# Designed miniproteins, single chains, continued (5), part 63

Each design is a single chain, and the fold is of that chain. pLDDT is the mean over its residues in the fold that is shown.

## One batch from the design tools (miniprotein)

Design m18321
Fold by ESMFold2-Fast:
Structure m18321 (fold): chain A 69 residues (1-69)
Amino acid sequence: SMDERIAATVARARAVADEAEAAGASLRDIALAMAKVAVEAAEGQSREEQTRIFAELQRVLAETAARLA
């Protein structure tokens, strides 16, 4: 389901953010790594489904930026 795909994408985005942070990456590079996860999850999906994936990534990116502030 799309809900399961979104949940898996969020979990993967958080995992790559944690790995990048542990490696000393900048917030920019952490954000790029998270964006790549969302782009991969959006591949082959409809525009409406892509919008849902990207909206959820925006939320997770904001949470990550706030945590690192």
Scores: mean pLDDT 86

Design m18322
Fold by ESMFold2-Fast:
Structure m18322 (fold): chain A 71 residues (1-71)
Amino acid sequence: LTDEQVEALREAIRVLEEAERLYKEGKMTPEQYEKVREAVRKAFEAALNGDPEKARQYVEEARKIVEEAKA
């Protein structure tokens, strides 16, 4: 794995962990949490397939959902 791929995976994990905390606190719906999990899964797939740019796009999608839950 390249450093770019590793960083994309780390960011995906961070977003997923934040979403899990919000979900446990009742600040995120089950639907929002599943969307974050799906986006993170796609980010992992893209990063492992050698497309860190696509992985970052999925991480950004997941992050948007997390920020919407916090608003």
Scores: mean pLDDT 84

Design m18323
Fold by ESMFold2-Fast:
Structure m18323 (fold): chain A 83 residues (1-83)
Amino acid sequence: MEELKKEVLEFIDKLLERAQELLARSTNPAVRARLQQIIEDLKKLKEEAEKATTPEEIHRVMTRAVALAIDLVGAEIEDRLGL
């Protein structure tokens, strides 16, 4: 439990770092807005992860973290394509 929770928190922290790095270098207003939303959602998810005490809660947080990782990759692609 504790080890999985630690891994999930570390994963969220890595996603936050990546999103903030991309936001710092992006000049596309649509991408910047999307990244700001992803950062907000990741911060809320980190709070949920820190409060999680059951395997089911950790699994839900992990599933949402993966979905946000996919959204972040989409934002990077959008930034690269100039969309």
Scores: mean pLDDT 85

Design m18324
Fold by ESMFold2-Fast:
Structure m18324 (fold): chain A 70 residues (1-70)
Amino acid sequence: SLEEAKELLNKAGTLAAIRGDDETVALLSKAAKVLDEGKAKPYLEKALERAKEKGDERTAELIEKALEAL
């Protein structure tokens, strides 16, 4: 659901911000902005790639769940 995706995006954004990962935060912010338009998937996929590259497994898991909730 979109509601579940929004909650997961908020949690992922908070974790990325705590880690100082401004790039992932920016991608998640863009995803949230276009979520209701059905355009979030490309931004979420890029955010997932960034989180995985940084070894941020917790943020990556939340982004994967957000993609499943769409």
Scores: mean pLDDT 84

Design m18325
Fold by ESMFold2-Fast:
Order: structure tokens, then sequence, then C-alpha cells
Structure m18325 (fold): chain A 89 residues (1-89)
């Protein structure tokens, strides 16, 4: 049972790495760190996505609409990983 949860976490981690490798280095790190912070604060996925997009625009001049779906996907994957981690406790 625990082995199945660990395998699912590994699959999610690999998917996040795959998506992150397609982004500029600083952009990927910002998305991941802000997503973790937002989830830990209990923010909704939509609120986390909008906060990340504003930060990417401010720090890197990234067009929010160009990366919105990529940001949403990473946030959803990190949230799923957090839910699986809670099941291991």
Amino acid sequence: KEEELLKELEKIANEIRKIASSLPRGVADTIISEAITGINKGLSEDEIVERILERLKTLYGVDPEAVRETVRKIVSLIKKAKELEEKLK
C-alpha cells in the first residue's frame, strides 16, 4: 500500500521535472516555490496560479497568458503530491 503511494509520488515528481525542463531555469524554480507556499497557506489553485503569473511578469517579463496552462498543470501536480504525502502519515 505504501509502495503504491511512493510509486505515484515518483511519477508526479518525474512529470514536474519534465515540464520544468521545458521552461527557463528561474521561471521553473519560481513556479514550484510559489506553488508550495500557496498550497501550504491553503490558497485555492486559481489564486495560486494568478499569484505565480503576476510574479513571473514582474521578475521575468513573461506574458501571463503564454504560461497560464503550464503554471496550472504544475500547481495541480504539486497539490496532488501533497495529498499523497498526507496519506503516508
Scores: mean pLDDT 82

Design m18326
Fold by ESMFold2-Fast:
Structure m18326 (fold): chain A 67 residues (1-67)
Amino acid sequence: GVEITPNIQILIDAGILEIVDGKLVAQRDFYLPSVTAEELAEAMGRSVDELLKTLFKKGEVLARVKR
């Protein structure tokens, strides 16, 4: 199962992540720092780490994610 934490919910609300058939799917239209991907991978579980790192090429830290 997928546990929806406050951090994951913020990413869904921001349009970075979406739930499809009970799975978390990352959108590729957002580019964020790779360091942020590590914290998000911890919240979501490591299965999504590679997808998040692919999205975090450059940009700002996730101001929308509760750090």
Scores: mean pLDDT 49

Design m18327
Fold by ESMFold2-Fast:
Structure m18327 (fold): chain A 58 residues (1-58)
Amino acid sequence: SVSDEIARLAVKGSNALLKGDFKKGEELFKKAVELALAAGRPDTAASIERAYELTKSM
């Protein structure tokens, strides 16, 4: 499902950031946000953006 794909992209993005691959992490989170918006889920997109900001601050 679209929800599963959004979640997978966000998880992959988090893992990339934790490995120090900031470019890949940013790209994966951007894809997750874009997919959430395309699916008509702005609340999900906002939640993903917040997760990205928190993860990159760790």
Scores: mean pLDDT 85

Design m18328
Fold by ESMFold2-Fast:
Structure m18328 (fold): chain A 62 residues (1-62)
Amino acid sequence: KLEEALEYARKADEAFSRGDYDTAIENYEKALKLAEEALGKDSPFAVWIRKRLEEVKAAKEA
């Protein structure tokens, strides 16, 4: 499950770099759910994904 979360986060990073904000948000949300299941809601990885989601959402609105 952790490897799957990392794969979704990678796909989200690639989408974000292309300016595909909707795909980036979708993949970060999938990564976050898996990271929270595997490591817990307060894990550094889950916190990092939530921060990335905030950045992508802000970029989409800018």
Scores: mean pLDDT 82

Design m18329
Fold by ESMFold2-Fast:
Structure m18329 (fold): chain A 67 residues (1-67)
Amino acid sequence: SLSPEAREYLRKALEAARAGRVEEAIKYLRKAAEADPAARVPTDGIIELLRQGRVDEAIELLERLLE
C-alpha cells in the first residue's frame, strides 16, 4: 500500500485531472512518486495517459489506485 503522503498527492492529482488542469495533475503525480517509490510505476502510466489526452482513462486509474 502507498504512504499517506503519496495518497494525499494522488488525491490532489485526481481533483486537478477532473478539473482539466493536466499540468497540475502531472505535478502532483510526480510528488506522489517522490513521496513513495512504490507509486513510481503507476504514476508514470497515468502521466503518459494525461500526455496523450486520455484524461478519462487517467482519472479511472487514479480512482482505482486510491482504493
Scores: mean pLDDT 88

Design m18330
Fold by ESMFold2-Fast:
Structure m18330 (fold): chain A 61 residues (1-61)
Amino acid sequence: METAREVGLALLLEINKDKPREEQIALLRPHFSEEAAQRAVDLVQAGKTAMEAIDEARKLE
């Protein structure tokens, strides 16, 4: 079951997908570790959905 937080983080990635990688990582830093934030952004760039990226980043927490 997805939490409201996970859905919100996926929407942040989707809305900011045109931003530079560093800006996308910076948006996630308050919510994830550096490793998890980088993983989420890299997965979206590799063609995964924002929800899949957030789910994978959660596993690194």
Scores: mean pLDDT 77

Design m18331
Fold by ESMFold2-Fast:
Structure m18331 (fold): chain A 112 residues (1-112)
Amino acid sequence: SPEVEAMLAEIARLADRAIEALKNGDEEAARRLIEEMVGLVGDLAVTLLERRASVEEAEAVYAEVLALMDRVLAAVEEYGSDELKAYVAALRDATEAVLEQVLAELRARAAA
């Protein structure tokens, strides 16, 4: 889907911007960019469900989003405060749980 691809590209841009903010010591900007990225992942999850995306498309989205979150988490581990590390780790776990629920719902719909 062109819309899903555009949303993924924006999530990737937000991830790259968050990593650069962390490298520059701007933890407040990094936190806001990570929160914006997670919000857009939520919008992407809703889009996949509303459009009845294929399981294959949803699996590809799941893999790409978690890879981007893991890149952000690695940068936070290197440059961030202990508070930001704990917060972003919790956001990564919450993001994985949301995407797993989306995959389960789409798989259930495909099996019906």
Scores: mean pLDDT 89

Design m18332
Fold by ESMFold2-Fast:
Structure m18332 (fold): chain A 61 residues (1-61)
Amino acid sequence: SLKELLERLKKQQELARKIGEALRVLGDGLDEALRLEKEGKPEEAEKVLEEANEEAKKILE
């Protein structure tokens, strides 16, 4: 039925938004890490990537 289809699409939209938010967090983290690496701060770059990965995982949970 149309109602069941709409409910399924709403759930798919919510999942798509979460995936998009997680990808944005990972992208922002990568950009910041690359900036830090260029500044000669590889340990700080690694920490930023680890934090972005953990945040993305929390969004998807």
Scores: mean pLDDT 87

Design m18333
Fold by ESMFold2-Fast:
Structure m18333 (fold): chain A 84 residues (1-84)
Amino acid sequence: MEEAMRLLEEADELARKAGEAFAQGRLEEAARLAEEAARLAEEAARIAEEDPETSEEFIEALRRAAERARAEAERLRAAAEAAA
C-alpha cells in the first residue's frame, strides 16, 4: 500500500507540472509529463491489485485514477501533435 501511495503522489506531482506546462504553451513537455504521470498511476494500481491486504475499494479508486491520468495524457498528446 505505501509503495502504491508513493507512486500515486509522484503521479499527482507530474500531473500538476503537466498542467503548468500546458498553461504556458509547452504542449510537448505537458504531454510527456502527463504520459509519465499515467504510467506511475497505472503502476500504483497494479501494485495495489497484487497486494492481498489492499481493499477492493482502494484498488477500484486507483484504477479510476489511472484511467483518468491515461485519458489526460492522450488528450495532451493529441493537442501537442495538432500544434506541430
Scores: mean pLDDT 84

Design m18334
Fold by ESMFold2-Fast:
Structure m18334 (fold): chain A 56 residues (1-56)
Amino acid sequence: SMEQAEEYRKKAEEAEKKGDLRTAAELYRQAAAEYLKSGDVKRAQEAGKKASELLL
């Protein structure tokens, strides 16, 4: 799950760099969910915040 969280985060960063903000936001949300399952609350909050900010 931690490995999956990092994979989603990496894909989210790649999508964000390409300007695909909707895809990046979805991938950051998936990363946040996986971080929470792994007990990493700080990284989950960071990923969730990033997802929300991308669609403002």
Scores: mean pLDDT 84

Design m18335
Fold by ESMFold2-Fast:
Order: sequence, then C-alpha cells, then structure tokens
Structure m18335 (fold): chain A 55 residues (1-55)
Amino acid sequence: SDLEKARELAKKGADAAVKGDYDTAIQYFEEAASVAPPGVAETLREAAEILKAKK
C-alpha cells in the first residue's frame, strides 16, 4: 500500500538523519511524502523542512 511504502521510506530517512546525512534524509522524507496519503504527506513534508532548517 502507499502508506506502507511511505513508512519504509520515512524509516530510511530517519536512519540517514541519525547518521548525520541530512541530504539523504531530506530526499527520503520528500519521496515518502510523494507516495503518502494527504495527512501523512503533510507531516513528512514538515519533517523534511525541519531538517533543511538544521543545515
């Protein structure tokens, strides 16, 4: 399902962020947002924007 795909991509984004790879983390969260349902997509886009602000 789209939600399962989004969850897997978000998990990869979180793993990259923990390693300090913010560019990779942002990319995964943006990809997750593109396949997620609207409500989940908004939350994932917010996560990507927060990471962009930390750079």
Scores: mean pLDDT 82

Design m18336
Fold by ESMFold2-Fast:
Structure m18336 (fold): chain A 70 residues (1-70)
Amino acid sequence: HMEKLKRIAEKVKKNLQLALEAARERGFPDEVIDLLEKAIEEMEKNKDNPEEAVKIGTKALTDFFRAARA
């Protein structure tokens, strides 16, 4: 159902915003900050396509966690 996907997209976006705040607070590289900011912008551009927004956001969170471990 589209409403359920919109809720998932909202949660993913919130998690990206929290990750961005944490990355800035901890002094992560500009590349990581840019990745998170771009993902949030792309999710906003795809707000009418929640399935695509979720794919964008989950990929960005995965990339963030990989960068945080490197």
Scores: mean pLDDT 82

Design m18337
Fold by ESMFold2-Fast:
Structure m18337 (fold): chain A 84 residues (1-84)
Amino acid sequence: SEELRKAVEYYNKGLEAISKGDYETAKKYFEEALKVRPDFPFIYALLGDVYEKLGETEKAKEYYEKALQLNPNLDYVKSRLEKL
């Protein structure tokens, strides 16, 4: 669908921003991806990682918890949340 295509486009731009160390830009792209697909647990997990890199610990916890609410089997997200 057009919505899936747009979400994937934002997701890929967010990943490219992470590869460049541009966590503010990555945050914006992943937030845009979630506006299109609010039910994707992996994008919440990636936003958690990005907020952690930006030093926003409480926001990182919030997004990791949302990822686990959508998919409780994300063991790597549980491990990340335990270290915060």
Scores: mean pLDDT 86

Design m18338
Fold by ESMFold2-Fast:
Structure m18338 (fold): chain A 59 residues (1-59)
Amino acid sequence: MKPLSDEELFEEAKKRVLELLKKEGIGSEERAEALAETALELRKIGDEIDAELAARRAA
């Protein structure tokens, strides 16, 4: 077993989401990919916000 990097984890999650969408009958793989891209952007923003909130909470 080998721990995946955040980027590798994101790629794996994206593929898993695509499979799940097919199973759920949603029918749009492009939509899943767009959502994954948006999630990556949000993750970066969220990380910055979490750091700011943690600093404020600790202070």
Scores: mean pLDDT 67

Design m18339
Fold by ESMFold2-Fast:
Structure m18339 (fold): chain A 88 residues (1-88)
Amino acid sequence: SELVEFTKKLIERYKEQKDIDEVINFLKQMIKFYQSQIDYLKERLPEATPEEKARMEQRIKELNEVIDLLKKEIDSFEAEKQARRAAA
């Protein structure tokens, strides 16, 4: 999705300019932000019209895909930190 592609570009740009701990912290903050969006949509779902429900469910799916991507990136960065510590 466009959101996933945008997120990948943002991560690549950020990791070039910041240390690994700052990148991990930023990704964790993005997860919290997207999780709050999902929570907000879930609270509204029971009262939504069928058309609104379909749009909200699609957005929740896209947000979950981005959160999964961000979690995998965090795991990758944490593994890199551990590898650097083992090599030192």
Scores: mean pLDDT 81

Design m18340
Fold by ESMFold2-Fast:
Structure m18340 (fold): chain A 85 residues (1-85)
Amino acid sequence: MSKEEIEAEIKLALARMQVSVAKLILSRPDVTEEELREALKLLEKAIELAEEALKLARGELKREAEELIEEAEELREEVEEKLEE
């Protein structure tokens, strides 16, 4: 495993953790506007980390990064809709 592969895996793992926390916030029945804004920040950071991982990643890891970016972008849109309601 190269240094770039390790860096990509770490960034992708951190991005996944942030998406998981954002999903937990969004799953709460009593989510507040402040919690929604926190979820938005987590998702934006996750997208940034996953995009950086995508630049370094190859093969299967690249596919995983692309899938995570799509998921995080969909969740970000959901948060933005809830904040406008």
Scores: mean pLDDT 85

Design m18341
Fold by ESMFold2-Fast:
Structure m18341 (fold): chain A 56 residues (1-56)
Amino acid sequence: SLIEELIASAEKGASVLPGERGKIVREGLERLKEAKTEEEALEAYAETVGELAELA
């Protein structure tokens, strides 16, 4: 499912990204795991990507 794919992507990111980027992805992964719908999962993923973009 889309939710499972997004979780797998976030888990991979959390395992390889150090420092502040890794922290953002780990926090986003926890939000993503709590998603009950594909819409909620996409929102959680988009928020995490936005936070990463702000770090540049």
Scores: mean pLDDT 78

Design m18342
Fold by ESMFold2-Fast:
Structure m18342 (fold): chain A 55 residues (1-55)
Amino acid sequence: MTIDEKAEEIRKTKNPSIDEIVEVLVELVLETEKELGMEPTDVEALREALRASLS
């Protein structure tokens, strides 16, 4: 599944778990950064922020 398709699938899912969303979003950010040659995001900070935002 393409990164963008996976992100859309999560967004379209009615009741995804917070843990599932956080893990997928972290992975998508990292993979997108690698594809685009961008500097890596602080994964721990991102994961914590996502959990806080979604909880």
Scores: mean pLDDT 70

Design m18343
Fold by ESMFold2-Fast:
Structure m18343 (fold): chain A 67 residues (1-67)
Amino acid sequence: PSEVQKRVALAEARKLFSKFLSEEAVKKILEEIEKMLNEGKVPTRQDLLELAKKYGSEEAVKKLESL
């Protein structure tokens, strides 16, 4: 993805996850997303939900699934 697409994806993920997760969890999720983007892998919605399970909580995943 382009640098603009990477920045937009990271900004949207931060905005979304910050509503449901702690700042520390959001930071870890954004690091994982940035790593995926740098490897040429575009995160899917399923990838984002999996990261929310790993670093957040089951309750946060339920809220994200409702969006």
Scores: mean pLDDT 75

Design m18344
Fold by ESMFold2-Fast:
Structure m18344 (fold): chain A 80 residues (1-80)
Amino acid sequence: AAERLRELAEEARRAAEELEELAKTSEHPEVYRELAERLRELAEELERAAAEGASEEEAEKLALEAQRLVAEGAARLEAA
């Protein structure tokens, strides 16, 4: 159960790194940095839940939130 949360945390961290890299050459760096910060915070929360043994219900809720934030970030990048 915990491995799913750890995998999502890694995905969120990688997405944050990519957004930070885009910020270096973007005309709107703040948008990418803001999304990266939110993704890093979520990754930390997912990692903490995995380490502390969150319930399946809590894990599912966090996973859904992670997928939602990643999708929102992608949509905003598409609109830019």
Scores: mean pLDDT 75

Design m18345
Fold by ESMFold2-Fast:
Structure m18345 (fold): chain A 65 residues (1-65)
Amino acid sequence: APKGVLVADADPARAAAVAGELARRYGKDLLVGARVVSREEAEALKEEIQRRTGYDVTLLILSEP
């Protein structure tokens, strides 16, 4: 399955910076998103993205809001 990473952080600038670094490091074949959400919301969003798209999404939770 195509791979994705969802970065969750209370700090939107840090979430965007980490997501940008992952996109640079792993190239165009990795779907990368950043969100300011709780752990529970991040887990629900991961499941929804996987269900809708077929991507295998890894959660990277840096801090919670």
Scores: mean pLDDT 75

Design m18346
Fold by ESMFold2-Fast:
Parts: C-alpha cells; sequence; structure tokens
Structure m18346 (fold): chain A 61 residues (1-61)
C-alpha cells in the first residue's frame, strides 16, 4: 500500500466533511495534511493529497 494510515485517515475525514456539505473543511483537512507531508519530506504523497483537495474545491465551486 502506497499511502500511510495517517493520509488515509485524513482522506476519510475530508470525505465525511464533504458529504456533510462542508467542502471548505474538506479542502482544509487535505491541504493541512499535504503541508505536514512536505515538512516530513514526502513530496510525492503531498502532491497527491493536494491534487485531491483541488478536485474537491473545483467540484464544489
Amino acid sequence: MGLPDEVLEALQRAGEAFRAGDAERAVRILREKAEELEKEGDLETAKQVRFAADVIERRAA
């Protein structure tokens, strides 16, 4: 499995927020996680998480 459990948990929480109608919170959760991953040096996973946030933001607009 290529994604750490902490990333999967963030994706689950973001998905729950989005289903509850809070796309802004969903995007925030994912962007904060991407920033944490960048600080840890996991740039590739951070890019994937940021892309997921961008997709949610674009679809909510």
Scores: mean pLDDT 80

Design m18347
Fold by ESMFold2-Fast:
Structure m18347 (fold): chain A 148 residues (1-148)
Amino acid sequence: MEQVEKLFQKSLREKKALLEKLPQDLRERLIAFEKQLLESASPEELELFENPSSLVVDPNVPLAEQLQGKSPLVQLVVATKYLQVRTDAKIPAPRIHLPVLLALEKLQREQKSVSELPGLLKDAIDELKSHGVLDEDEKELLLQALED
């Protein structure tokens, strides 16, 4: 219980300024979803979330293929790392984490397949740009990272 709360509060602090730009209903829904992911995670998955630096992702393999068979929290960590690698680490991790979290929340709520995640990520990037969470350059880099 204490480890989950500690990781959750750290993640919220890192995203606080970005979350404050979102409409209240959307902000509360994303906060609740992230808490649910952490509360449902194994100890090993929580360790991966706390320290993703050892995680290796292949930037030349489609994202949806790399997420197949992964749990929701692991999908969040892998997708965030994939986009960081494909954007050459030019975008801070909290700014990538938020569009991934939004796309995964929608995927779960609408009971969609992980193969639909790239499309949901494009929608999430557009929505977060409209709220001023992402700038135009960050949007362009993230959309290019989802090509191929």
Scores: mean pLDDT 87

Design m18348
Fold by ESMFold2-Fast:
Structure m18348 (fold): chain A 99 residues (1-99)
Amino acid sequence: KKEEILEKFRKLGLSDEDIARLEQIVDKAEKYPKLLETLYEIVDELYERGVSPETARKLLEAFENALKMIEEGWDEDFAVDVLRAIYEILLVNEKLAEK
């Protein structure tokens, strides 16, 4: 749910500005159910894994890019696939940065 997702993102150490950006993304993504569901899943997983604020902020950029792709006429399924691929790459980088 929106409020729970915003609170989880805040608990990861993100600024009020970053939280406002996520809220705008979620609001716009309401028209795209697959994207919205994927955003919620990723934020929940980030929170459970306790990723760095830097990694969470990079995912925020990836969310914005996925939404922009759909708005510019790319297929929703393709945008979701790209978002998931970026998420996996960032997750690997997070683990490597920890040693």
Scores: mean pLDDT 81

Design m18349
Fold by ESMFold2-Fast:
Structure m18349 (fold): chain A 76 residues (1-76)
Amino acid sequence: ADAEDLALGERIRELAHRAREAFKQGNYDEAIRLYQEALRLAEEGARTGSHPEAWRSVAEWLREQIAEIEKAKAAA
């Protein structure tokens, strides 16, 4: 339902924002952890939510963010 999708989206945005801030601070492990938590929620939305294709797109974007931070950590 709309309220559940909105709450899920807000939680994912909060986690993604915190992950980006951790990345800016050089805290790669915390950034990865926060994006992984957001990814779990997006995957849940893809299984149980009313807009599964939209949540799959969010999950794909989150996987890309995690991969970029893992590359940055490996290069540091």
Scores: mean pLDDT 84

Design m18350
Fold by ESMFold2-Fast:
Structure m18350 (fold): chain A 74 residues (1-74)
Amino acid sequence: MSNEEKFEKLLKETEELLKELAEAIRNGAPQEELQKILDEAEKKVKEMEKVATPETRKDLLSARGQVQLARKEI
């Protein structure tokens, strides 16, 4: 598996976690559950940084930004 393929898989997993977080917020989930989802998303972003290429840089910055904004809101 190439670094680009690994990155795309991690990006999809991060997007799915952010969607899960949005649904949890909408459903009034407890802070502990929201924190757990965010922690998992942050771990995925760190893994993405290790396999990032110049071509995937914009997607990395976007994903990182979304996770950082979510962290500030909860």
Scores: mean pLDDT 85

Design m18352
Fold by ESMFold2-Fast:
Structure m18352 (fold): chain A 79 residues (1-79)
Amino acid sequence: KKEEYKKAYESYKEAVDQANAAIDRLRTEGQRLADELAKKNPELAEKVRAWTDERVARLQQAKDIAEKKANEYKKKIEE
């Protein structure tokens, strides 16, 4: 009973940590690519930034859902 809630909490907490790592990596790679393109094609650089922001936003939404689930299970562990 309580052990199952702990496992669920740990799984969602891990998903949050993985999402954070993915967001950081995506932002770093997106910024690097945009900076490389800025000299040759500023318009394409802006599109790369926009695509990066959109992908980050989607990952942030998934992270928020996982965080909410983690908090729900944490609450169940505490009764």
Scores: mean pLDDT 84

Design m18353
Fold by ESMFold2-Fast:
Parts: C-alpha cells; structure tokens; sequence
Structure m18353 (fold): chain A 60 residues (1-60)
C-alpha cells in the first residue's frame, strides 16, 4: 500500500518515487519544514502536504 501511494503521489507531483520517499524522510525524521521540501521538489507547499498525508494514510 505505501509503495503504491508513493508511486501515485510521485506521478501527481511530476517527481520520482525516490524524491517522494526523501521528502517523507526529511519531514518525519529531519523535521524539515514543508516550504523547504516544496522548494526542493519545485512544487507548492499544499501539494507536498497533501502527498505526504496520503502516503502516511496508506501506511496505516
């Protein structure tokens, strides 16, 4: 489920699944702000927030 969610969100953001996993790690483990992650992925803060929320929901 988590891998499928990562693939879907990567497709929606126009990035690689590895970039989505890195964003999740930066937010959860490194406590990086969503604005910094959004800048790195060249997307909006809202899009990153939505993607990370969906990946977390798929893990549960």
Amino acid sequence: KVDEAVEEEAKRLGVTPEEVRLALKLHEEEKAPLSKIAEALKTSKAAVSRALKRVKEAEE
Scores: mean pLDDT 78

Design m18354
Fold by ESMFold2-Fast:
Structure m18354 (fold): chain A 55 residues (1-55)
Amino acid sequence: MKEEAEKAMREKAKTALEAGMSEEEAKEAAIKAGIEKGLSEEEARELAEKIVKEL
């Protein structure tokens, strides 16, 4: 479900940012997590951008 993908993506982005990685690196980590949960690359990119801006 989208909610489960969003949670996984948010966790990955937050972990990357807390580790001192750049916002771009955090977005890429979130995108990979979203795709693994069944999202398309385009949908994962849109959600990752939103998630990183919300963090």
Scores: mean pLDDT 79

Design m18355
Fold by ESMFold2-Fast:
Structure m18355 (fold): chain A 80 residues (1-80)
Amino acid sequence: LEKDVEILRKYLPKVVEAAKQGNAEEVEKILDEAIEASTDPDVRAALRTAKPGIVQAAKEGKADNVRAALENIIEWAEEG
């Protein structure tokens, strides 16, 4: 979990920046990289479940929603 939290914290600013640009393709690519880099099956499942909503928020330029979704997963992983 701790290592996956570190991975997610590393990818968070990259995903948010791509979302600010409305670059849903880049957001999806970065999320896929984060999923592949994650080792915990529950973290991988949470990211896969959140991915469609995060990509949709990125298409709409809602970078705040993208940040909140990833921060919620990080907070859950840190507390679990």
Scores: mean pLDDT 82

Design m18356
Fold by ESMFold2-Fast:
Structure m18356 (fold): chain A 80 residues (1-80)
Amino acid sequence: SKREKVIELLEEMARIFEENGLTHLATLARGLIDLVRAHPDLPLSVVEWLTEGLLQVAETIAPPEVVEKLRKIHEEIKKI
């Protein structure tokens, strides 16, 4: 399903944050996954908007190569 694909992409984002020591962003991404799982009626457009917020924060604190990986994940979420 579209929701399951979004969760998989958010899991990838959380893993990238964790692997790069971005603990606060990892916690926020994990919280967003929990929110998506707890609220099946939450619009995917809201999830995309929140994911864009995580990316914007990452762009200010993460290395460029990490930001590039996160942008690719965000683009995949936008296509769902």
Scores: mean pLDDT 86

Design m18357
Fold by ESMFold2-Fast:
Structure m18357 (fold): chain A 76 residues (1-76)
Amino acid sequence: SAELERALELARRAAEAARRYVELAERLGEDHPEVKEALAELERAQKEFEEAVSKLSEEEAKEAVLYAQKLVAEVA
């Protein structure tokens, strides 16, 4: 469905934000302003994904969550 496709897109955005946060935290340290901004962006992306998943059927929500888990593995 279009709703599932949107949730998968948001999962990708959250994974990209997580990668950016980790990279910046490793290079600059947790207290750096850029790291705090990256964390805020990650939190926004995670919230948007969670909101999209909450609107899906149980089956589509499962698919979106499994896809998000795969993206985390692929980022490594």
Scores: mean pLDDT 84

